# Designs tried in a protein design run: designed miniproteins, single chains, continued (2). Part 85

Each design is a single chain, and the fold is of that chain. pLDDT is the mean over its residues in the fold that is shown.

## One batch from the design tools (miniprotein)

Design m7118
Fold by ESMFold2-Fast:
Structure m7118 (fold): chain A 65 residues (1-65)
Amino acid sequence: SPEERVRELIKKLMEAIENGDEEAVQKAKDELIRYLVEHFGISEEEAKKIVDELIKNPEVAKEAL
């Protein structure tokens, strides 16, 4: 389901951040942004804003998991 895929992508992003792997963080961000745009019909700008907010506020990411 789209909701399960979003949780998986958020988990990958959080894992990359915890590991301090900047390349993995960038790839996870790009994959999550792409998925949000393609499956939820939001703009790339809005998707980037959502992803940036998850990175700045991990507590918001926990609500999605």
Scores: mean pLDDT 79

Design m7119
Fold by ESMFold2-Fast:
Formats: structure tokens, sequence, C-alpha cells
Structure m7119 (fold): chain A 84 residues (1-84)
């Protein structure tokens, strides 16, 4: 039951966009499921972990995209400057 509870909490955290917390809960749930021999809880934890990882990647890609956009603007400004 502990593994199943943690897997459910991980799935909820992933759904709410808390990717890092969801991944941590999924890892803990998977470990608890393995200790208990609970294959169902283990499968749920793995699925929740994958969802949390995707949420974390999407957040990281958003931040990376913003940084890339800022860098591109700076580069464009420097190119315009050399025409003076």
Amino acid sequence: MEGERLAEEAARAAEEGRGAEGARLAAEGGRAAAEAGDAEAGRKAAEAGAAAARAAENAAEGAGGAIAAIGGAVEAGLRAGVEM
C-alpha cells in the first residue's frame, strides 16, 4: 500500500506540473513497491515517474527557449551595431 500511495501522489504532482517532486515521489514509491513485492504499485510508480520526467523536461525546455530568445536578440543587436 505504501508504494501505491506514493505512486498516486507522484501522478498528482506530475499532473500539477510539479515534475521534480513527482519524480522524487515516484522513485520512493517504486522502491517501496519493490520491497513489498507489489508489481501493480511498481507499474504505477514507473508511469508516474515518466509523466513527472516529461513535466520537468517541458519546464526546462521553456526556460531554455527563453534564454535562447534573449541570446538571439543580443546577437542581432551586435550585428546591427557593426554596420555603424
Scores: mean pLDDT 64

Design m7120
Fold by ESMFold2-Fast:
Structure m7120 (fold): chain A 74 residues (1-74)
Amino acid sequence: MSVVERVREAMEAFADSLGLSEEQKEELVRVAEESVRNGASEEEILEALKKVPGLSDDQAEAATALVVWVLKAA
């Protein structure tokens, strides 16, 4: 799988674990995938995820850590 596909799977699992709506899940996945495709830094990923509607700052930090972990594990 591509790194983008791995990020998608990780973000979908993360959203499901938090009980996010389908719209929030789609937005979280979209933002994370776009950030990874654009070669965004950890700080840029965090700032982008903080803009996802209904996601708390703590959840954005956790999601950013998960994206970074997936990128390093690939």
Scores: mean pLDDT 82

Design m7121
Fold by ESMFold2-Fast:
Structure m7121 (fold): chain A 67 residues (1-67)
Amino acid sequence: PLSDVARMAGVRELEELARELGLSRETRERLIRLTKQVQDPAALAEAMRLLEEGRVEEAEALLRRHA
């Protein structure tokens, strides 16, 4: 399971990346909520990778599966 520190770092990285990608506030808020529910650090890392590739829908689906 993710430590509180690792989870907070993941939330910050995802928020920053989502802003860089120009995602809407609604989409960013949804992704942040899902990220806070993820306990598997591998799932969080994979979701970040998908976002970096611009694969937003796949990243959201992955986070939802692990929430």
Scores: mean pLDDT 78

Design m7122
Fold by ESMFold2-Fast:
Structure m7122 (fold): chain A 71 residues (1-71)
Amino acid sequence: LTQEQQDEIEVALIEIEAAVALNDAFHHGRKDDALAWLDKLEERAKSIPNPKTREEALKIVEDARARVEAL
């Protein structure tokens, strides 16, 4: 895999995991667990080498966190 492909895969995985965390908070009331998971996803997003794909991943995590906090 090229670095670009690896970055795209990582963003997709972060998006899926963020959606799972949000769903867990919404349906099961595990808000603290979801926020802890999103903190780990934020660390992973920060490790993405491409600045643009990193920004996209961070926005996904930020949006998910805002939605969990609003519950």
Scores: mean pLDDT 85

Design m7123
Fold by ESMFold2-Fast:
Structure m7123 (fold): chain A 73 residues (1-73)
Amino acid sequence: SMQEQLLQLAAQKGALIAVKTVLETGDEDAALKQAQELGEQIGKSYPEIAQQLIDTTIKAAEQAIQAMKELLA
């Protein structure tokens, strides 16, 4: 469905923003805040699934940060 595709794209973009932010700043908290903000921004256009978008972007960001930490350790 369009909703499933949107959630998947939000997850991918959340992960990308998180990795980019940690690579640029070294700040995991900043990365998670930017992922949350992304989910909130997308959610403004899709209010019926706004909370799912926020949760999905944050979880994707957390997973991406963890994977990157394991890769760079």
Scores: mean pLDDT 87

Design m7124
Fold by ESMFold2-Fast:
Structure m7124 (fold): chain A 58 residues (1-58)
Amino acid sequence: MTIEDLARALYGAGRLSEKQKEELIAAGKAGDREKATKILQTVPGISAEQAQRLVDQL
């Protein structure tokens, strides 16, 4: 699974706005793991620690 795949999955589940999905996909394509982690932290139910672990798995 890529950061881009995760972004599409979270958007399909109603957990991301369209803008957040686009920003997360762009961060994934750029290899910007720090930006991807920061975006994931804005998702309800995802802590900073959980966001970091998700990005580290990808």
Scores: mean pLDDT 81

Design m7125
Fold by ESMFold2-Fast:
Structure m7125 (fold): chain A 67 residues (1-67)
Amino acid sequence: GLDEEVRELARRGDASTFRTMANHAEARGVPEAARLFYEAAEAMEKGDVEKAERLLREGVRTFQAAS
């Protein structure tokens, strides 16, 4: 229903954001963080929100540790 459509739109928005974060990490020379953000985007597109959150958290930590 409507709730599922809203969640799907949110997932697509989040996946796009994670890809933008991945491109930024790659441009900054942190390919491991970029990989984690790309995987988070894929997880969101597949509906695995819990996996996406975990990967996003790991990516942010990796980027901060490298920067």
Scores: mean pLDDT 75

Design m7126
Fold by ESMFold2-Fast:
Structure m7126 (fold): chain A 68 residues (1-68)
Amino acid sequence: SREERLANLEAAIAIVEELARAQPARRDQFDAVRDLLLEAKRALEAGDEATAEALMRQANELWQQIVA
């Protein structure tokens, strides 16, 4: 549901922000993921599910590059 996806996005944002604090040398990378997740959250709140899904996919792709 949209409510579940919104809660998951909020949790993911909190985790990424925590990682940025724990690893200052990689802050720019984590901030980039956070910004995509925040845009996805705004899109979901506006009812634009397609844009939210695309932004979440971009955030996941960037995240995979960071943890590879």
Scores: mean pLDDT 86

Design m7127
Fold by ESMFold2-Fast:
Order: sequence, then structure tokens, then C-alpha cells
Structure m7127 (fold): chain A 113 residues (1-113)
Amino acid sequence: MEEARKKLEEARRLLEEIRELAKKAAEEVKKYEEDAEKVWEIMKKFREQILELLKRAEEKVKEARELAEREGDEETLKEAERLEEELKKLKEILANTSSPEEFLKALEELFAK
């Protein structure tokens, strides 16, 4: 129970880092929106950083789910499963962005929670 909750807390901390990075990325994209080449450079940089953090968060949530199952912590298990599904969707949306407009929309979904 305690250990599973600690892993879930680590995942939530990574999500907060992702939200802050997503806000910064959106601000940089808007700042240079008239410079297509600069926008693509910014998009590539921030997308890679956010995807790496999402991957780390997914791993922490998976660990939390496995520990919660072992400990019989139904509440933490349910929360971990919900967060795992959410992270998977966010990662898929962000990874499949092919334009600055799609990227900006994906970032808004990341930080608008």
C-alpha cells in the first residue's frame, strides 16, 4: 500500500514536470509562430523531452499498479490503471503530431488539466 502510493506520487510529480514543460513549449511556439523553421526546431526539441518524461511516468504507474495488485490496494490500483490509460493516450497524441498546429493542440491537452 505505502510503496504503491509512493510510486504513484513519483508519477504525479513527473506529470507536473510535463505540464510545466508543455506550457513552456506552447509559449516558445507562439513566440516564433511567424518563423516556420524555428517552430519546427522548438517542436522537435520539446516533443522529445516530453515523450521521455511520459515514458518515465508510464513506468512509475506500471510499478504502482503491480505493487497495488500485490498489496490488495484496490483504490491505488484503480487510480494507477486510470493514469496509465491517460498517459498512453497523451503519449500517442504527442508522438503522432505532424504539424505545429497539431503539436500546440497536444500541448494544450497536456497542461489544460
Scores: mean pLDDT 80

Design m7128
Fold by ESMFold2-Fast:
Structure m7128 (fold): chain A 65 residues (1-65)
Amino acid sequence: PSPLTKEQQEELKKKLEELIKETEEKLKKEKPEEYEELVEMVKEAAEAILTGDEAKYQALVEKAE
């Protein structure tokens, strides 16, 4: 897989930011003690996707179980 174009990265970034916000709201309500760690994991996964770092993305998926 190739990295996204700059325009595609910007569009995807907006969608990922919305998803991250939704995830933060859910985790704060359901798992307040764990939300900080889980939110950081989601943000790292989003960054890996945007930069095309397949190895980092794969490692994060494995951590998520």
Scores: mean pLDDT 69

Design m7129
Fold by ESMFold2-Fast:
Structure m7129 (fold): chain A 119 residues (1-119)
Amino acid sequence: MVNLTESGGGTFSEGSSVTLSAKISGDVENILLLGWYRQKEGEPLRHVASIDVFTDEVTYAPEVEGRFTISYDRANKTLYLQMNDLKKEDTATYYAYAVALIDGKGVTFWGEGVQVTVV
């Protein structure tokens, strides 16, 4: 079982920067992929960014590419999302996720979500 404990949410000014973090614990050696999804009010859950744990290859949603940076500190088992030049449209609940290989199947684990409000 993989657990994700998120932090760094809150209320932020437009144009500011924030870093969200997610501490990863449990069966971390089975993790293939780490990332972030977000859900805006009245919208579906959408992909934000992913990082491959073995290659460090990153993937971004087009709307955040160039503003957001995903990284994983393997030594500290902490996933980060650095959010630069915050816009009111970045207001959402952000969910860290992990895809782990369990019995030959990819299983997705989710954090509880952190609210980011841009004013």
Scores: mean pLDDT 88

Design m7130
Fold by ESMFold2-Fast:
Structure m7130 (fold): chain A 84 residues (1-84)
Amino acid sequence: MEELRERAEEVIRQAEELRRRSDERTQRIAERAIRLAEEARRTGDEELLLRAEGLTSAVRLSEELDRGVREVAEAVKRVVERNE
């Protein structure tokens, strides 16, 4: 129970941080992860906790991909500007 609670609290913390700096779609996914983690903490349902962890991980991966795409776009822009 203590371990499940600690994991749920960590998911909530991570999702709250993601929600703070993300677009509307990411915010909705983070809110869903928080709700699932809170329910898991209340009921002790490990499957709900795993779903919440999965959503948080998917959002983090999506943010990493978006950052990589932005970095590549900025690099391409700099090369184009330099060759004009």
Scores: mean pLDDT 74

Design m7131
Fold by ESMFold2-Fast:
Structure m7131 (fold): chain A 68 residues (1-68)
Amino acid sequence: VEETKARMRERAEELIARYRAKGLDWLAAQVERHLQGLLDAVDRGEITPEEALRIFDLAMEEYEAFAA
């Protein structure tokens, strides 16, 4: 569980750093907000860590398109 959460945070931090380097602070904030929402849902037992990772990966594809 914690390992999956750590991987999600690590990937989000890399993307956030890339957006901040480009001056896209609002988009970095969106990534942070989305990650926190998924982590909160896992902590509430509403979704599994594996489900959260899948949802996050799909969202990251969209966010990475804006970074290109």
Scores: mean pLDDT 77

Design m7133
Fold by ESMFold2-Fast:
Structure m7133 (fold): chain A 66 residues (1-66)
Amino acid sequence: IEEDEELMREAIEAAKQGDIKKAEELISKIKNEEARKLALEAVEAVKQKDYEKAVELAVEAREKVF
C-alpha cells in the first residue's frame, strides 16, 4: 500500500494500540517527506510520553497528506 493518507491513518492507529514498531514501519512507507518526518517526530514524542506534542505533530502530518 502506497497511499500516504491510508498509511498515516494506520500508523496513528498502531501507535494508539502501543504498537510503535508497526507505526514506524508504516510511516517509513509514506512518500511525502514532510509528512513522514512529522509522523516520525510524533512517534518519538509518544516514546517520550509527550502526548500533547505527539497529537500536535500527528495533526500537522495529516495536513501534509490528502
Scores: mean pLDDT 76

Design m7134
Fold by ESMFold2-Fast:
Structure m7134 (fold): chain A 76 residues (1-76)
Amino acid sequence: SKAEELAKKAIENAENLAKSIKNYFGVTPKVTVEVDGDSVTVTVESPLFKATIHADAEGIKQKAEGLGYTYEGHMP
């Protein structure tokens, strides 16, 4: 289904973000996946950064924050 495709893309985005965090800070992030009805939230946590990727019927949204900086957007 379309929701399943969006969830798959959100997970792929989370894996890419986890690699970016590891490359930037040399720390392996913790990845948590939560499913709530038709939405999927993937959280990537490190000591310096927390990033959340949310996929639902509206699309895929990403937010990352750490050390006073916030990033929001979509990853390809």
Scores: mean pLDDT 69

Design m7135
Fold by ESMFold2-Fast:
Structure m7135 (fold): chain A 60 residues (1-60)
Amino acid sequence: SAEERERRRAEGLEAAERARREVEEGVASEVNRVAHEIGEKLREIGDEIQEWLAKRRAER
């Protein structure tokens, strides 16, 4: 019936809004994860550069 189709459409819109919210939350989580990994790698590179410089200074 027309009423059944309208109810089904309303349920579909609610489901779509819920899915959009879940995607938004997932994206935020992934961005935070990537930012943390980049931060850690930059710290490691900084430490390696400092160690390399210290070794070069010790040789002179």
Scores: mean pLDDT 80

Design m7136
Fold by ESMFold2-Fast:
Order: C-alpha cells, then sequence, then structure tokens
Structure m7136 (fold): chain A 68 residues (1-68)
C-alpha cells in the first residue's frame, strides 16, 4: 500500500482539495488499506467515482422525473 498512499497524498496536495473533500479522500485511503486494495484497483475506483458523479449530475433531470 505504499504506492497507493503516496499517490493519494500527492493527488490531494496537487489538486488543492477543500478540507471536506480532503477528509473524504483520506477516509477512502484508510479503507483501501484495510481492504488491501492494489494501486490498480484504487485508480479504477477513483476513475469510476469521477465518471459516476458526472453521469449523476447530467442525469439529474431524468432521474427526478422517474422518481416523481
Amino acid sequence: MEEVRKFLEDYIKEKNLSPEERARMEAFLREAERRGLTLEQVKQWLEDYEKARKILEEKRPEFERRLA
């Protein structure tokens, strides 16, 4: 997990994330360490997370219509 920890710490610093988002990223790092996720799995999760957030934002009107 050394490479995963380093990658996420560098990512947080270079992105200048807000304190709240930084805390969430650090929480994710701790969970990844507990589960023994590989660097490859962490990268995939981060990419999927970012894509899912964009998709949810774009689908917001459609999603709300389905729930209504």
Scores: mean pLDDT 66

Design m7137
Fold by ESMFold2-Fast:
Structure m7137 (fold): chain A 61 residues (1-61)
Amino acid sequence: TRPSVEELRRRMLEAVRAGDEARYLELVREAIEQIAAETDPARRAELQRAIDEAHRLWAEK
């Protein structure tokens, strides 16, 4: 079963805050794969926003 957008977002943000680059990049790849497979434009936008938020927080560390 695919993780929810909210669960992926939480896991990505947690990895960023923990400074775990390997896990953060792995979760971003998973989110990108889900965007590629997602047919709902609203859900694609939510996944992209989660990735953008994680990238912003990583840059601010």
Scores: mean pLDDT 80

Design m7138
Fold by ESMFold2-Fast:
Structure m7138 (fold): chain A 62 residues (1-62)
Amino acid sequence: MDVAKAVQILVERGGASLEKAIRVVQEIMASGGDLDKAVEILVERLGLSRKKAREIAEEILA
């Protein structure tokens, strides 16, 4: 995972502040980069729909 790119995606598409995007990326990394865990983190932390969270998580983890 490219951390800088992941942060940018969350700011631009997830509606997160820079600080919040950094924290969310750190939580995703701590989960071992598991797609399903990343989706749950994005839903809970950013209030995204599961569909949008999955699309963003797949882009971040690619």
Scores: mean pLDDT 81

Design m7139
Fold by ESMFold2-Fast:
Structure m7139 (fold): chain A 67 residues (1-67)
Amino acid sequence: SVEEVVKLLGEASKAAVAGDYEKAIEYLEKANELIPNPYIEKAIEAVRAGDVEKALKYAKAAALAAL
């Protein structure tokens, strides 16, 4: 559901800010599996690159696009 995706994106954002990149990617992949979104894929790439600011930007864009 959209609500589940938004929740997963929020958890991913919290994990990324905490420096838990593995957990952040896990939440983003779960969100993308439920509702595929190019912004989620870009957020995953940003987390893998260690770019938390960019990851948060893409996660926010994904949440807005899901509405």
Scores: mean pLDDT 85

Design m7140
Fold by ESMFold2-Fast:
Structure m7140 (fold): chain A 72 residues (1-72)
Amino acid sequence: MEEARKIVEKEVRELLEKNPRPSPEEFQELIERVLKELKEKGIEMSREEVEILVMEALAKLTKEEYEKKKKE
């Protein structure tokens, strides 16, 4: 779970750095990449669990970016 959360946060952060407003298709590609990476590392996680982690990471990182822009 912790390793999966870190992978998801990294992928979401990289996506947001390239595109602040990602499309649903870009999120689907991110979910597929995360699932593949987790499987390669031997971490069992469902697509639904990964989607929840992506939503959680997106909320956290979007808040961080908003705070950064508000200060600048």
Scores: mean pLDDT 76

Design m7141
Fold by ESMFold2-Fast:
Structure m7141 (fold): chain A 87 residues (1-87)
Amino acid sequence: VELPVPVVDPSASYAEQAENLRAVREEAERLRLTREQVEELILVLDGYILGLRAEAAARGGFSPEERELLALLEEHRAWLEERAREA
């Protein structure tokens, strides 16, 4: 079974990326993920967050849309960390 993985799409707007992340999280909440699967998703999110922060740094700061996306990514990561402890 494929994991609900948020994919960085540099051609998508930050608003589109946020919408995609919400859908991915909704799917993850429906699945009974193993600890190993949760840990894999955390690694993917760490990469996504790092990339977004690097893009913002290159532009001299975060736009409101980038901040919303970053907040959603960090919330999803925190939720996965909690799930890893429960699994």
Scores: mean pLDDT 76

Design m7142
Fold by ESMFold2-Fast:
Structure m7142 (fold): chain A 63 residues (1-63)
Amino acid sequence: SAEKKYKEGLELYKQGKLEEAIKKFKEAIKLDPNYKEAWKNLGEVLKKLGKLDEAALYYKKAA
């Protein structure tokens, strides 16, 4: 499920595994494109990686 992939992403994010977390959040979005939490957290991870333009696009999807 999208929720399961999202929770896996949060666990990886908590561990500092940012690239692995991105993969899981993207998997959640593929399963449910309306999963706003996944879009928001993908934006947060990209912001931490300094990818500000890409992060802004994902924040817009979360709104």
Scores: mean pLDDT 84

Design m7143
Fold by ESMFold2-Fast:
Structure m7143 (fold): chain A 76 residues (1-76)
Amino acid sequence: MEVNEELLAKAIEAAGSERNFEILLLIAEAEPAGLSVREIAERLGLSQSTASRHLNSLESKGLVERDADGRYRLAR
């Protein structure tokens, strides 16, 4: 499979919610380029405000980071 099962298991455990997990998976699939708040919102049918709240939660958990271009990627 294209997705690493160990990474998936860690993401599920750490995400803490179904929506956070969906966002993490979407960002992981978009690596190495990452995704903007707008792209995440459009792909999941969310408002940008809702997407930003979930991304803030994921950043506080150390799971994603925002790059210099404003795109979100998996944290290193």
Scores: mean pLDDT 75

Design m7144
Fold by ESMFold2-Fast:
Structure m7144 (fold): chain A 106 residues (1-106)
Amino acid sequence: KKKEELEEKLKSKDKKIQAEAYYNLGILYFGEGKYEEALEYYEKALKLYEELNDKKGIAEVYFNMGLVYIEMGEYEKAVEYFEKAKELDPENELYSKGLEFAKSLL
């Protein structure tokens, strides 16, 4: 049912609403353990946030992609994405802690 609500938001002509809907679909699929689908939706959200020049949206997507790579055991990829998130928002402690955690798994 929550997927249906997000899919309706994808029909919006507002790119910000579409980006947020793709991002939330990524979170939903990640929560279901569907890592490949989560990454596909995050990539779609990323493209729209880049078109909008929304640095915070881009950073949030990178951070969540890093979390997916942790769950997949791809720790080097997780480090890359957490570094990208931290570069966009260096004062965000959650991004810094995520990066330190991923590096500890290498």
Scores: mean pLDDT 89

Design m7145
Fold by ESMFold2-Fast:
Structure m7145 (fold): chain A 55 residues (1-55)
Amino acid sequence: SSSEVKQLAQQVNELAQRLMDLANDPNATPEQIQQQQDQLRAQYAQLQAARAALS
């Protein structure tokens, strides 16, 4: 696997952790959670595209 795929996978894991932390925050708004979800989806799409490019 390329270093690009590994880097993107790490970023996805970091964003997923932030989303989990935010979802467990009683002061978090639905808008903040949605923004974090959107960011995670975008990064995951980049990871999938990078993986596909190695096929």
Scores: mean pLDDT 83

Design m7147
Fold by ESMFold2-Fast:
Structure m7147 (fold): chain A 60 residues (1-60)
Amino acid sequence: SDMIEELEQQIQEGEERIEELRKQKEENKDDPEIVKALEEEIKLLEERIEELKELLKKLQ
């Protein structure tokens, strides 16, 4: 199913992006403004991934 494949791809891409943002957060740990911005982006991505996972479960 194209929809299931697209959802799985979006989840994978989102998880990979979160890992990159976590690395950037560690690299910028001495800059509170950058850390805050990265934490907010990570949180939004985690919420989107959870929504996509919920949708994926309903389609299977």
Scores: mean pLDDT 87

Design m7148
Fold by ESMFold2-Fast:
Structure m7148 (fold): chain A 74 residues (1-74)
Amino acid sequence: MSPALQQALDDLKAQIDAEVKQLNLSPEQVAIVNQVLQQLEEWARQLEAEKGVDYAVAVLRATTPGLLELVRQL
């Protein structure tokens, strides 16, 4: 994975982790969040391989608000 995509994923994970801690989610809810993040990371790696780093980073950044909303709805 490129450094740029890794940084975008690290930034996303930091935002999600902060939201999880603020909401004091249960271990079961945290497991759901971690599963979604794992699937997203695998998809982002595939996107980088097929479409390039800039495209993968742009798509990942575009999905961030939706993921934060998903976490808030748990």
Scores: mean pLDDT 83

Design m7149
Fold by ESMFold2-Fast:
Structure m7149 (fold): chain A 67 residues (1-67)
Amino acid sequence: KPPSDEEIEKNMAEIEAAVIKTISDRAAEKGDEEKLKEAVEEAEKLYERYPENESVKEALKHAKERL
């Protein structure tokens, strides 16, 4: 049986949050300001969609700290 829509949304948000953290770290290491700005924008969009998700909150904080 497929997972519930809520479980799918949570899992997708957690995956997107992890990707944003990775992009933020890589961009910061390289000094890629454009990529860092993209990571912050994606994190802000994800936070608007899932404001209660802890992984999303952490990803937004992480991206902003790298900027």
Scores: mean pLDDT 80

Design m7150
Fold by ESMFold2-Fast:
Structure m7150 (fold): chain A 82 residues (1-82)
Amino acid sequence: MREELIELLEQLAEEAEARGDVATAQYFRTLAELAKIADPSVVARQAIRTLERLAEIYESQGDKEMAELYRRAAQELRELLE
């Protein structure tokens, strides 16, 4: 769980950076570092909330591709918590 969470967060940071969203990339990298020392379930739940909010924001801006990316990531994190 912890390793899978960190890998997913780092991948999300790379995707955000590739799309020019440096602030979101830094946020995900910070969560990945936090997951190394904190309860990974707490970090995963926080990430899910942020991913769902980001998906809503990008969809409202017409970026359906980024919205779908973040929704899929939130679902993957939910499956890690099962």
Scores: mean pLDDT 84

Design m7151
Fold by ESMFold2-Fast:
Structure m7151 (fold): chain A 76 residues (1-76)
Amino acid sequence: SEAEEKIKQADKLVDQAEKALKQGDYEKALKLAREAVKLAMEAIKLSEGELVPRAVGLALRAIGLEVDARIGLGEL
């Protein structure tokens, strides 16, 4: 489904954002995390049943990475 495709894309972006954050590339981590949030939020809108908690979990994880990246940039 479209929701499953967006969940898969968001999951990949979350993984990439975590790797960028670990490497100290805060600008890249922020960009990837924000894109992951957008895809996860869109997935939530398209999801029903068992996909909803998965999409919500990805959105929360991506938001956490966005916060961590902004702290790394000195924005928080």
Scores: mean pLDDT 86

Design m7152
Fold by ESMFold2-Fast:
Structure m7152 (fold): chain A 71 residues (1-71)
Amino acid sequence: SKAEAERYYNEGLELAEQGKIEEAIEKFEKAIELDPNYAEAYFELSFILHHSGREEEAKKYFEKYNELKAK
């Protein structure tokens, strides 16, 4: 549900603030799995992946973010 996606998104933000990068990534991935149109979750996932050196994955999710925001 959208509420569950938002829950995972918020947990991801909290984990990222704590420096728990791998756990934060898992939470953002769960958020987009539950709501594939959750633009903000794609942005946060792309941002954290970029800063973790996972550039190709970051680019893929950022492109999805841009597609969703163009609507």
Scores: mean pLDDT 87

Design m7153
Fold by ESMFold2-Fast:
Structure m7153 (fold): chain A 77 residues (1-77)
Amino acid sequence: MEEELERLAEEAAELAARAAEAYAAGDVATAEELNRRAMEVLEEAIRLAEEAGRPDLAMEALRRAVEAAREAYERAA
């Protein structure tokens, strides 16, 4: 369970960072597609965390994704 949640959290963070980079570069279409994928992965991570009774893992996944996007955008801007 936790290993799968960690994998999904990493995937969501990576997609969010790539989306932020694409957005900073003016590639809105790519940014939208990557954000959609990041949201889908994050929603799955949250669902699994809720089923496991581990809302802390859901919050950590969300925090990682937001942090990754912010850092990527700041570096590109």
Scores: mean pLDDT 82

Design m7154
Fold by ESMFold2-Fast:
Structure m7154 (fold): chain A 95 residues (1-95)
Amino acid sequence: SLVEEAIRALREAIERLEPVDPALAEQLRDYLAALERVAADPSLSEEEKLARTIDILAAAIGLLRERAKTADPELRAVLEEEIRRLEEIVRRIRE
């Protein structure tokens, strides 16, 4: 499922960012927890789960973009790669 792919992508982003920006990784864990809650909610339709996934990923992407503005070139490259991965999932959900 695309929700499961979003959870995996966020989890991998957190793992990659933990050693270089642990505060940012901790902020992303809040979005991961929100996604896991959406995935586990039996009251939500698949359409509602996908809509909420887009909103959560958009918020996470916004956080990464804001951090990239003040990051050194090495960290900025990592952040831009994570942004691209999350944006690809959002693109696939919107199709």
Scores: mean pLDDT 89

Design m7155
Fold by ESMFold2-Fast:
Structure m7155 (fold): chain A 55 residues (1-55)
Amino acid sequence: AMLSKEELEALIKKMSPQEAMELLNEIERRTPVGSEYHNYAIELVLKHYEEVKKK
């Protein structure tokens, strides 16, 4: 089953950037391309990558 937006955000924050990218690829395979959920997942992963890069 797909994670809620809140669960997805919490999970991504606990992941490495590489793990978050792998999760994004899995979401893309299971959700319609360009859906609100897919776009939300992309935005979360990119923000997580930028935050990790600042550390």
Scores: mean pLDDT 76

